# Ledger of designs, part 19: designed miniproteins, single chains, continued (2)

Each design is a single chain, and the fold is of that chain. pLDDT is the mean over its residues in the fold that is shown.

## One batch from the design tools (miniprotein)

Design m4673
Fold by ESMFold2-Fast:
Structure m4673 (fold): chain A 131 residues (1-131)
Amino acid sequence: SELDLMLESVEEALKKDDEELLKKYPIVKEIAEEYPNANLLFKAKKVAEKLGIPEELVPELLFLTILVGAKLSKVEIPRELLLEIRRLLEEGDLDSVNTLIYQLGINPPVPDEVVLAKTVEAFEIYLEKKK
């Protein structure tokens, strides 16, 4: 399934060195420094804009941000709720998604730029696997 490819891509990205990924995707540090008080999804959306990611693929990047954030926070999200989060992202309902992130306790113990760098790497891996 597409969700299984996304989860595999997240696992591969999480195995990579933080410093290596920050060097590979310097834009994530720029966005984190420009918007220090913004939530993670806002920063992820700004990263997508700066990288020129097509609008139709932005929900995929935002969904991968949540999957990476959950894994780093050691939060297990039921598959049914993951599908609901994906639906809300496709509809552009970021407020409902942010509420769910808070309710689930997704609070990664690393800087936002590390979460975002792993997210961009997972996105690139996912696109390659989808071909």
Scores: mean pLDDT 90

Design m4674
Fold by ESMFold2-Fast:
Structure m4674 (fold): chain A 90 residues (1-90)
Amino acid sequence: AEELLEKGKKLYEEGKYEEAIKLLEEAIRVGSPEIKAEAAALLAVAYAKLGDWLKAISYAFLALAYGIEAGKPELGSELVLKALKEAEKL
């Protein structure tokens, strides 16, 4: 699960958003709530890069929900903010 998340991040950094999305969606399927929160946050910005704002917003809310489930409500919002700031570099 962590490996899928890291590989998804690397693909995102390379601008391969569609490939990153596939791995990040799998990370959500098999990961812990903490990994799901981080994957969902990165999916939100990846979909935003592709112009799919409905999915971007949906995954941002999902990241917050997984953060709460992980017992860390601030985790989801922090991860969304970090992913958004990372998107500004591209």
Scores: mean pLDDT 77

Design m4675
Fold by ESMFold2-Fast:
Structure m4675 (fold): chain A 60 residues (1-60)
Amino acid sequence: MKTPEEIREEIMKLVKEGKYDEALKLADEAERSPDLEVRILGGTMKALILIHKYNEELAK
């Protein structure tokens, strides 16, 4: 299983590449984890991804 740190790194990489939908999918999968720490990370990362996506939309 991926660690919280590995999941965070993968999501941040997708965000850097502008792949917000893929990043959101990965964060949603993390929220379905049996590990409470991973679920909390998923929710936190979803908020971060949406902030970055909205900032990009406002810049257009």
Scores: mean pLDDT 78

Design m4676
Fold by ESMFold2-Fast:
Structure m4676 (fold): chain A 72 residues (1-72)
Amino acid sequence: MEEDIRRAEAAMEEAGREAVRAAEAGDYARAREATEEATRRALEAARDPELREAIRRAGEAALERLRELEAA
């Protein structure tokens, strides 16, 4: 499980960095796409159901935050 968590984190880290860069530049469409990509990669890497649920919730929270920033 520990290694599974680390693998999922590594998979989402790269796309997550891209999402942050896009959001910082005000490109919320790219940030949203990158966030969805990061979540999908992490879910594919994770086998544990509990970890997968945590990843899904984290991704959904990130998308909600992007929506709020876009509306501001």
Scores: mean pLDDT 79

Design m4677
Fold by ESMFold2-Fast:
Structure m4677 (fold): chain A 70 residues (1-70)
Amino acid sequence: SDQDYQNLIREYNDVNDQRRTLRDFLDRNLQQQVDQGIISPDQAQRMRDIFDQIVDDTISQYRQQVDQAS
């Protein structure tokens, strides 16, 4: 139904907004640590890559579970 479709779009947008907020928070914290000499730029980039992989894997697993439930 149109209502079910709109609910899915709303949930998808909310998840993406939360993902972006968490990523922005991570980026700012990692940049601060690089600026303070606590970690290297390469270490910061690896942490970003790991975050992106974990989030992508989690979203993909969630999507598969939803598809199997329908």
Scores: mean pLDDT 78

Design m4678
Fold by ESMFold2-Fast:
Structure m4678 (fold): chain A 58 residues (1-58)
Amino acid sequence: DERERAARRAENAAATARALGDEKGYEQAHKYAQLAKEAETPEEAREYMKLAGEAAGG
């Protein structure tokens, strides 16, 4: 489903930032991943997923 997929992509962005040593990017992307999991709509979850990717450096 769309919300689970968005949250998983956001977590992947956070994991990538952490693997590259980007602590700030990891913290921000992880925060957005948590918001995506709590999102009330798939649209909102996808927006948080995009923000997580941007925070992690794309």
Scores: mean pLDDT 80

Design m4679
Fold by ESMFold2-Fast:
Structure m4679 (fold): chain A 72 residues (1-72)
Amino acid sequence: SLEEFREVLEKMRKDAEELLKSDYPVEDKIKGLERGIGELEKLKEATDDEELKKEIEELIKELRKKIEELKK
């Protein structure tokens, strides 16, 4: 359901936030975020809801920005 997809999206957001707060090395954080982006791309392809696809795309962009910030 749309609600179940939104719950998965919120869990992915929280998992990314916890990873960023962790004591893991920067390289491991980057790899974790890249894996998260891969899972978000799969979630986007699995849904037919255009608004949900847009929300997923926005989170992907946010995580890509975080990766670039970690590399600087």
Scores: mean pLDDT 84

Design m4680
Fold by ESMFold2-Fast:
Structure m4680 (fold): chain A 65 residues (1-65)
Amino acid sequence: MEMEERMRRMVEELKAIFPEVELVEMRGDEVVLGIKEESVTRYAGAAITAIGLGIEAGASVRVVR
């Protein structure tokens, strides 16, 4: 339950930096995120940031395109 709040907060922080990030699904301690980016460097930046925030929140992050 507190995990869900941490995951939700993480997604809010991520979307503030990368508005192109979409929450696809939350499953237990896993967050599934979609990133619509044409630029490989911008996609990489968003994905790396998402993984980093996930580690801090104690959640598993899966990124899909």
Scores: mean pLDDT 75

Design m4681
Fold by ESMFold2-Fast:
Structure m4681 (fold): chain A 57 residues (1-57)
Amino acid sequence: MSPEEAIARAAEAAAAAGGRTRVRGLLDPEHGVRYVVETYDEATGEVTRREFYTDLP
């Protein structure tokens, strides 16, 4: 399973549940993280989940 597919599925699941997701570019050479996917409640704006990926197409 590719990181792109995982991110797309997470975004679809969040949208279906009435939430939102956003993808941010985060360059972290110590951890090897390039992108962070944040899921947040549309009503509160609070980030409920954060996932990190080393590389994203």
Scores: mean pLDDT 61

Design m4682
Fold by ESMFold2-Fast:
Structure m4682 (fold): chain A 61 residues (1-61)
Amino acid sequence: MLSREELEREVELTLYRMAGAVHERFGDWAGAAEAYERALEIEPEDEIARERLEEARARLA
């Protein structure tokens, strides 16, 4: 059984991932990078958030 704290973390992670995707859709690569960085603060080993952050940063470089 997942604890309430684990469920809340999962929800926050999902929301930041979605925020990143929305920023990407509107071409806001800076906003996308910020959202994915927040996701990685919650789950540092999130492979998808890491890959998306690298892509967003590449677009800003």
Scores: mean pLDDT 80

Design m4683
Fold by ESMFold2-Fast:
Structure m4683 (fold): chain A 97 residues (1-97)
Amino acid sequence: SMLGMQMGAGGGVSAVAAARGGAEEARRAGEEMAERSEGEAREGVLAAAEAAAEAYERGGGLSGAAAAGAGAAEAGIRGLGAEEMLEQGLKKYEGNL
């Protein structure tokens, strides 16, 4: 539950950051959150933040970034690694286009 909350919060914070200052701000917000996490939780937060940032860069705006971050977090909760989390996040963004 704590791991899932950290990954979801990372994606959500990064989506809001992207809307304010673009993809670089989203990545920065994810990195700051990841510094308070260890091991797999840290990797998961970074993957969710990267999914949100990439969706924003593709023109998804806040809603696309939020969808990507949420999809990545869901994958992480299911036990998938960072690479699969990013892929699932981007798939959720693409499915909402």
Scores: mean pLDDT 76

Design m4684
Fold by ESMFold2-Fast:
Structure m4684 (fold): chain A 80 residues (1-80)
Amino acid sequence: SLTEWLYEVFGSRLELPPELRPAARALYTRYLQVTIEKGLLEMKLYKNPNDESIKKQLEALNQELAAIRAELAALLAQGG
């Protein structure tokens, strides 16, 4: 859930203002999608450890995860 994800990311249960909930939910949905894609690519890399294309895709997904976390932090700074 969004509440559980906020606990995982920030280590504490944050009450999100209602106005920010849709934007946070959109970021959470993107986070879940990127995490699933990353898991599938890690499984493929396990079978082909020297696949440079998969390694580059994983690097891009790790950058996207960092960007999602930064966007979430910026969103929470607006609300508190």
Scores: mean pLDDT 81

Design m4685
Fold by ESMFold2-Fast:
Structure m4685 (fold): chain A 86 residues (1-86)
Amino acid sequence: DERRAAAQAAIADLQALLDEAIARDPSLRARYERIAALLIAAIQHYATGTPAAIAQGSAYFLQVAELFGRVAEAREAIARLEKLLA
């Protein structure tokens, strides 16, 4: 399934971002580990493909993006993902 493949790729990309963030500031490890659970949940909601699940996933992903200072990038990614899931 193309949507599942896209979700798995997104999980891999976000995991790499998380690992880089921890490498830059190891003192935030526990915080970032909690964030990883939210990222996985968000992507799983997106993979479900219902409008309610997509909205919930987007909300979690945006909250995580705030912690990385990438809100604008996250909003663009959310818009692209929601378009692909439509």
Scores: mean pLDDT 71

Design m4686
Fold by ESMFold2-Fast:
Structure m4686 (fold): chain A 65 residues (1-65)
Amino acid sequence: ELVEEFLKRLKEEYGLSDEAVENIRITLETYYKDLPEEEQKKFLDTIEKMVRRGLAEGAARRAAA
């Protein structure tokens, strides 16, 4: 399943917690299912970019706080 493979990759590549992975799963199952196949791939790319950006911004915010 493409969603499961994507979530496994995010966990392995970015070290996401199980809770973060579950939140992404819920988001994907809510929105991904109704998207055309071309938009599904773009949506996954967008989520991965948001994860990378969120990790960088989260680290900066924690250092500043």
Scores: mean pLDDT 73

Design m4687
Fold by ESMFold2-Fast:
Structure m4687 (fold): chain A 71 residues (1-71)
Amino acid sequence: MEEEVEKLLDELGELIGELEKLSEEEAKKFEERVDEIFDLYLEGKYEEALEKAKELVKEAKEELERLKKEK
């Protein structure tokens, strides 16, 4: 569980890095949501953190694809 959250947080970091290259404003919005997931992780709420991280990865991938098409 913990390792799965860490893996998704690493993936989110990579996706947000790519988003920041295209739109700093959108990247900041995702960073705020990552902070919320990280707070859950620090509280030991790994299952809730995992579900939110999965949703955020999906949204970040969709936003990255959208921004690439606009550029």
Scores: mean pLDDT 80

Design m4688
Fold by ESMFold2-Fast:
Order: structure tokens, then C-alpha cells, then sequence
Structure m4688 (fold): chain A 68 residues (1-68)
């Protein structure tokens, strides 16, 4: 089952990167949040989870800048 979670994580990260690249910030944030949940299930460290919180915050900040 961990192999399935790892493949899901990789897919979510790839989709988030693609969404971010096309300016779909809402989708990128949603996918990054799902990736963070999968990382938590995989037993990722608090440091790794905090890095993903940082990525999410960066995407949300770019969305706000694009809407201003």
C-alpha cells in the first residue's frame, strides 16, 4: 500500500506543478494540500510538511497578486 501512496504522491506533485505552470493557482493549492496529506500518511517529518506549507503559501500569495 505504501507503493500506491508513493505513486499517488508523485502524480499529485506532477499535476500541481503543471497547474502552477499554467496559472491555475486554485488547482495547484488543492493538489499540494492533497500531496501533504499523502506525505503525512507516509510518515513524513514535520520539517517536510512545513516545506509543503511554504509551497502552498507561495502559490496562494501568487494568486492574490494575480487578482490584485
Amino acid sequence: DREKLQRELERLIEEASEAFGRGDYDRAVALLRKAREVLKELGASDETLAEYDGFIATVEARKRAAEA
Scores: mean pLDDT 85

Design m4689
Fold by ESMFold2-Fast:
Structure m4689 (fold): chain A 69 residues (1-69)
Amino acid sequence: RQEEIDREVQIALALIELGIGKIDMKKGRYDEAVEAFKRALERLESIPGAPQELIDAVRKDLEEAEKKK
């Protein structure tokens, strides 16, 4: 079903954005990490049925990035 495929694609894109943010954190690029985590979080929050565990993980990573910049 197209709607289900679109949800899976959006979740996958959020995971890619989360991964980019984690790489930026490791490289000390905290402003870029914050932007990546914000994009991931906004994307996940716009998806009906997005895993709460994933949303919570992104929120934690965003909070850590915000502290370091």
Scores: mean pLDDT 81

Design m4690
Fold by ESMFold2-Fast:
Structure m4690 (fold): chain A 97 residues (1-97)
Amino acid sequence: MKAKEAAEKAKEAAKEAAKAGEEAGKAGEEAAKEAENAAEAKTAAEAAGGAAGAVGAGFQAVLAGEKEGEEAKKAGEKAARAAAEAALAGVKEAGPS
């Protein structure tokens, strides 16, 4: 998966999460932003930092979704997965440190 393409999908998933739950959407948007930072990173260290942020925020989106309801949980899980995939693609494209 291309990092830029994966980051775009993460942004779309975050917008869907925001429609299902406010807190899940906020965390999903943060995860997508961190994933975009990883995808646009010029160094492996910057990409790894963005990836860690994306995973953390994604986890928060899932937890928030669990509290907000079944649809918010599903949307939060999709947002977390998309952000993690985009961040990992960014780390791979930045190269090993």
Scores: mean pLDDT 80

Design m4691
Fold by ESMFold2-Fast:
Structure m4691 (fold): chain A 90 residues (1-90)
Amino acid sequence: VKELAEELLRVARELYETIKKYSKNEGIVKTAEKLLEMIESAVKNGNLRAAVRYARALIDLAKKHFSDNPEVQELVERLEEAVRRLEEAL
């Protein structure tokens, strides 16, 4: 379970960095950063259900604003898989 939570966090960080790379909207970047910080805090505190919830919010943000960006969407699919694997282990 710890390895699955660490993988989810790794993919979430990569998604945030890619959003930051492609976004010219500071509000979107700031929202993604706050969601990443909430995922990191939840994983650190062992609140894996909260980590899943915040990861889903980050996925929704990326799907809404970057639907036409294939690099972002590939990371969305990877994060959705990490969420699925962690939920199945809870």
Scores: mean pLDDT 87

Design m4692
Fold by ESMFold2-Fast:
Structure m4692 (fold): chain A 86 residues (1-86)
Amino acid sequence: DLDAILAELEARAEENLSPEDLALFRAAVNAPTLEEKKAIIEAAVNAEVERIEKEGRLPLEEARKRREEMELMLDLLVEYEAAKRA
């Protein structure tokens, strides 16, 4: 059941992602290709990490954690595409 799988993936996204990341994830899943979906997430998160690093007021661990959150969003995109293909 595709709807049940997509609902489970959305529930995991809601539990693990911030409201801003959840909005980004939802925007990305509407892109026409997997590469474009990844590019949307990577562009937004990399721009945010660069701002954090430039401010010099945040721990280095925060930038690292933000990149780990990006990988989680990318993994969810891959699972979403696999579910749609199944």
Scores: mean pLDDT 75

Design m4693
Fold by ESMFold2-Fast:
Structure m4693 (fold): chain A 66 residues (1-66)
Amino acid sequence: SALEETEELAQKGAKSLAYNIERLYGVKAKATAEVLSETIARITVETEDGVYELLADLETGKATLI
């Protein structure tokens, strides 16, 4: 279904973001995704420095920090 596809895309994005944060900043990162709509997900990133929240547009692949 469209929602299942959206959930898979959001989780893939979260995993990719955590990997990139670990690679760029040399910290451990854990990211999780919560689907808010068919095109928008909230990604929560947990690091030793703190917790960060992003809104991800699942159609364009763009994410913005909130």
Scores: mean pLDDT 80

Design m4694
Fold by ESMFold2-Fast:
Structure m4694 (fold): chain A 65 residues (1-65)
Amino acid sequence: SLASAEQRALGAELTARFRELAAKADPAFLEEVARKLEEEIKEKGLKGPEVVREAYERLIAELEK
């Protein structure tokens, strides 16, 4: 149930990157991206750690545009 050391390192890197971008982002834009991500997660039926990873990767990609 615990992530591997490799997955943990990737998760920490994604979290750090997200925090940097989120601090610079417009709150309204961040909320819109989060809403779209929630809809996609529900559509794909993603659960557990896959949801967390996809959430960070998607938010980072949107914030980098």
Scores: mean pLDDT 70

Design m4695
Fold by ESMFold2-Fast:
Structure m4695 (fold): chain A 74 residues (1-74)
Amino acid sequence: SPEDLIRRFRAEIEQAVKDGLEKGLSEEEIRKRVDDILARFEAEHPDLPEEYRANVRALADYLVKKAINERKKA
């Protein structure tokens, strides 16, 4: 289902962000890794409705911003 695909995508993004933060990567390096995952996800699911694709892009942006902001506040 689209919900299962979004859940898997979210887990991949959260893991990439976590690994990047643990390695001390810059925001730019973390964003690049997330963008690479997003591009692969979109290529693997070309038949996914645009509304879900837009939600996935928004989710990726949200997760990166949230993690970076939490790091800056710590």
Scores: mean pLDDT 79

Design m4696
Fold by ESMFold2-Fast:
Structure m4696 (fold): chain A 96 residues (1-96)
Amino acid sequence: MSERIERLIAAAEQAIADLKKFLEEHKNDDPETQRLLEEAISLAEETLKAARDGNLSKVASYVAALGILAMEAYLLGHEKVAQAIEDAVKRIIDAL
């Protein structure tokens, strides 16, 4: 694998781990917090799959979708959820 793809895979794996930890810490929160975090984890897992396939266009599309989800979380008043998703996006972008 290229070094760039290896960094991207590692970043996506860490983003998934961080989001799953955040979900576990907030498992007793409202259903909307759970939904947003589960959607973020799903998108991060799709990003990981696309990275493993070397499909950078799909990686870009899923990272954009994560950014939109973070904005949705902010608009719904879930600031901490939005920040967790933004941190995941930043980690993946910084690996590019």
Scores: mean pLDDT 86

Design m4697
Fold by ESMFold2-Fast:
Structure m4697 (fold): chain A 66 residues (1-66)
Amino acid sequence: MDIARATAEALVKLSPERAAGAARALAIADPDFGKAVTREATRRVSAEDAALIEAGYREGLAEAAA
């Protein structure tokens, strides 16, 4: 819980492109943790940036499933 929130707070300080890339990497490495981080991050940014971060997470899930 606290680690996911702290990670999300760090990610949203990056550019939206870098935050999306981080969400994708987390989805590949640990999908449950990546989901928690993505959820916390999307609560803290604009709808446009939230969509980009969510897309990164979904891309990571697709890569892990392939």
Scores: mean pLDDT 82

Design m4698
Fold by ESMFold2-Fast:
Structure m4698 (fold): chain A 60 residues (1-60)
Amino acid sequence: SNAQRLFDLEVERALLEMERAILKKALPTLSPEQQSEANKRITELDKRIAELDAEIERLR
């Protein structure tokens, strides 16, 4: 159902936002190489969150 799909997308979005927040908090404690990898992951998370936001809006 659309309601179940919407719930699943909202949960996925919340988990991705949590991962993003953890990475951003850790960023100043990381080596330059680790910071590069973390920033790459944050960019991937931002893209996926935007895709989820678009799909959630479409289901509403």
Scores: mean pLDDT 89

Design m4699
Fold by ESMFold2-Fast:
Structure m4699 (fold): chain A 71 residues (1-71)
Amino acid sequence: SEEEALKLLETEVGKIELEIQRLGSEFIKNPTEEILDRIEELLRKKFELEGASEEEREEAERALEEAREEL
């Protein structure tokens, strides 16, 4: 059913969000390009699953670019 499919998608999104949060905490301790690349990969997967708007994607890309410039 659509309800079961939505619940599965919510579970997958939740897992991605937890991993992004974990990587964000790791980035504070050890800021590396590798961690930012991993966060970017996970954000792309999350946005794909959620059907995020182009505006939301662009805002995330700007935040990642700013973080890279501070490395």
Scores: mean pLDDT 81

Design m4700
Fold by ESMFold2-Fast:
Order: C-alpha cells, then structure tokens, then sequence
Structure m4700 (fold): chain A 57 residues (1-57)
C-alpha cells in the first residue's frame, strides 16, 4: 500500500468520524476508499480499524 493510498483511507475514516458516523460506518468508509484505489479489502479494513482505534482511544 502506497503512502497516498494510506492517507486517502485515513482521510475517509476521519471524515466519517467527524460527521458523527458510527465505528462501523468509519471502517466502511475506509474500506470503500481502499476499493476505489485498488487496495486489498482486508488490508484497507485493518488500516481503517487502526486509524479508528487511534481516534477513539
């Protein structure tokens, strides 16, 4: 996964959280961004969860 792909996935998670979305909605936003960029869904989900844990934790 490139730094640009990581930044885009992270941005999608942060945007969902700031919009008042649930944890599930934030992870989904990260995975959907990853899919648009050709990132493996499992890798995108792992990154989205890590970023969400950082924001919530």
Amino acid sequence: MSPGQQAAIGGAVIDAVQAGGSDEEAIKAGVEMGEKLGVDPEEARELARRILDELRG
Scores: mean pLDDT 84

Design m4701
Fold by ESMFold2-Fast:
Structure m4701 (fold): chain A 119 residues (1-119)
Amino acid sequence: MLSEEEKEKLLNELLREIARLIEEFEEALKNKDTEKALEIMEKLLELIEKMIELKFPKNVIGGALSRLALLLLEMFKNPEIPREKVEELAKKLIELYKKYFPDDPMMQNMVEELEKLLS
């Protein structure tokens, strides 16, 4: 079990890595590097799963999931990204919302919006 100081340091490190990956994602989309954008989204999902496993606060995890949902919506608008790959990422994000926020009305609304894109 991590000490409170170790948890705070690790949380700050993970949040910095998430911010860096978001910047790299935006750059990949500008450069039309669709493969790299997909790789970055997968890494972001893995980091959020790690945050859940480490039992970080729900508000922190919810904030990260909401940011990822916005990035996924931008990927659905990009015709150069294979739809099947974006749908696969959206399904993984939906499962994280259901696993961690089953009773949160705001998070369930995000699930419904993502599920509409999969229909």
Scores: mean pLDDT 80

Design m4702
Fold by ESMFold2-Fast:
Structure m4702 (fold): chain A 67 residues (1-67)
Amino acid sequence: GEAALEALIARLEAAKVTDGPEPSPHEVGLAVRRLLAGEPVELSPQTKERLIAVVRNALETVRELRA
């Protein structure tokens, strides 16, 4: 639902950024699971930007389908 996507964007924007090596797909998946469970996560700047973009795109699609 729209509210769930908005809440996910807020959580992603609040996530801490770490200057670590680029995470593997497995590590990204684990971080997403932790984030959805309401657990604190640290994301690379690139991963955080990518996830925010994906969720914002999904939210726009949901809004367009209601228009």
Scores: mean pLDDT 74

Design m4703
Fold by ESMFold2-Fast:
Structure m4703 (fold): chain A 110 residues (1-110)
Amino acid sequence: GAKKLEIFLKELEEKYPELAEEISEVKEAEKEFSKIRSKIFNGELLLDNKDFKKLNKESEEIEEEAIEKISSLLEKGDIEGAKKALKELSEKLKSISKEIEKLAKEESET
């Protein structure tokens, strides 16, 4: 689920407008991941069910860890730390997207 992250980012935008650029980067990474997910569901990308479940779990863990970390930093007033954590989240989501594309290519060649 993208739903927990989407709700969290919306709440952050309302409370911390200074994070808008970093939140935008996370939203772009999430949209890219959602496009890849759609390609798996419609058969444009061939991915084994085990690999899909593994990557889905990894994305959920990354999102939950990021939510906790960003919330903790903001509770302490560490806006710069929160910006860095949001940037790290966008980079991790992009990394998962690349891993899905790599695995889908390997499955197509095997």
Scores: mean pLDDT 79

Design m4704
Fold by ESMFold2-Fast:
Structure m4704 (fold): chain A 75 residues (1-75)
Amino acid sequence: SNAEKEAIDLVNKAIQALREGKYDEAAKYFEKAAEVAKGINPEASKLLREASEYVKNGDADKAIELAREALNILR
């Protein structure tokens, strides 16, 4: 669906922002992805919200792990 593609795109943008050290931008992309995903799959939405919180705490590795898990669910 268009919403699934949008959620996946936002997650990929969040991961790219993390790779660039743009933590505030990454957290916002994960939050947007979580809101889009909420209408598709509540578990994926929860993982993306948790990823945003890990970004805010400076744990990029854990955020990427959770984001990849969410991407696997959304496919």
Scores: mean pLDDT 88

Design m4705
Fold by ESMFold2-Fast:
Structure m4705 (fold): chain A 80 residues (1-80)
Amino acid sequence: MEKIIEEIEEAVRKAKEAIEKKDIEEAKEYLKRLEEKLKELLEALKNDSSLSLQEILRAIGAILRGIGEIFELEYKLKKM
């Protein structure tokens, strides 16, 4: 789970860097990766009964932040 959260954070960072550089193609690729990793985290959360409450809350927090980042990144891409 932690690795998936780290991959989400990396995808957000890389997408933001690509937007700053006005690289639409790279930004779209990392936005797609972000969406894929969020789906993977959601499936892990649903299917792993061994998770502690702290791990569940951390995963939920990462999902909510990731969704917010997707909306912001998509909005910026549409304006480009």
Scores: mean pLDDT 83

Design m4706
Fold by ESMFold2-Fast:
Structure m4706 (fold): chain A 92 residues (1-92)
Amino acid sequence: PLDVEVQLTLLQIEIAITIKAVEKGDYESAIEMLKRLIERVKELPLDEETKQKIIDSLNKAIEALKNGDRETAIEYLKKAGDIISEASEKIR
C-alpha cells in the first residue's frame, strides 16, 4: 500500500517525535515508540545489513533510555535517522 520511500519518510518523522519525547523526559513513551519502530523496520523491503544497522541503533537508544542516559539515547536516535535518510536516497 505505501511505497518504500513513503515508509522511510514516516519513520524519520516518528524518530523526530521520539527525540522530542526524550527531550521532555517521557522515556517510557519513547521506549514504547521505539519498540514499534523496530517491528516496522523488520518488515521493510530493504537489505538485511541496512535493517540491522537501524534496529541496532534503535535498541541502543532503548538501552540508554532505560539507564537514564538522555545524551546517548538522542545520539543513537539521530544515527538511526541518518541511516534511514541514506537508504531513502539510494532508492531514488
Scores: mean pLDDT 85

Design m4707
Fold by ESMFold2-Fast:
Structure m4707 (fold): chain A 72 residues (1-72)
Amino acid sequence: KKEKIKKVMEELEPYVEEAKKLPKDVRLKVLEVLREGLAEANLAVLEGDYEKAEKIVKETKEKVKKIIEEEK
């Protein structure tokens, strides 16, 4: 179950790379969303709620996609 979260976190890596190509202000917004999402997912893992953690990571991924798409 913990490996499932790591796999979804690895799916966020391409968005980190895309963020590096964005203007500095947009890049900082994307990195902040990623940082907060990862922190919340890790907290859920500590509580033993792996499904909640996976959902948080997926929602973080969608928020990042939305920011990138809106700021183009």
Scores: mean pLDDT 73

Design m4708
Fold by ESMFold2-Fast:
Structure m4708 (fold): chain A 95 residues (1-95)
Amino acid sequence: MSLSEEEFEAEISEALGRMAYTVGDYETAVKQYSEALSLLPEDDPRRAELLTLLGEAYYKLGKYEEAKKAYQEALKLDPDNEEAKKNLEEVEKKL
């Protein structure tokens, strides 16, 4: 399907979040992934991946409860997400 304006803005926010994460700016990564999620419909299949990325950024910040919540939400949308499953196990070991 064609991207809506909101979907295009969400893709830009995701890309900016990934770039921020790569350079170790995890606070900016959280902000950008959260912005991307706010621009997508609740049933959008991209939300599971974005929630996994958000959880990874929270984990890097030591925000383990927020990371756990993000991974749990990702798994509710995509139960077969192996990355979210592994990351949830890792964050639970930190709590």
Scores: mean pLDDT 85

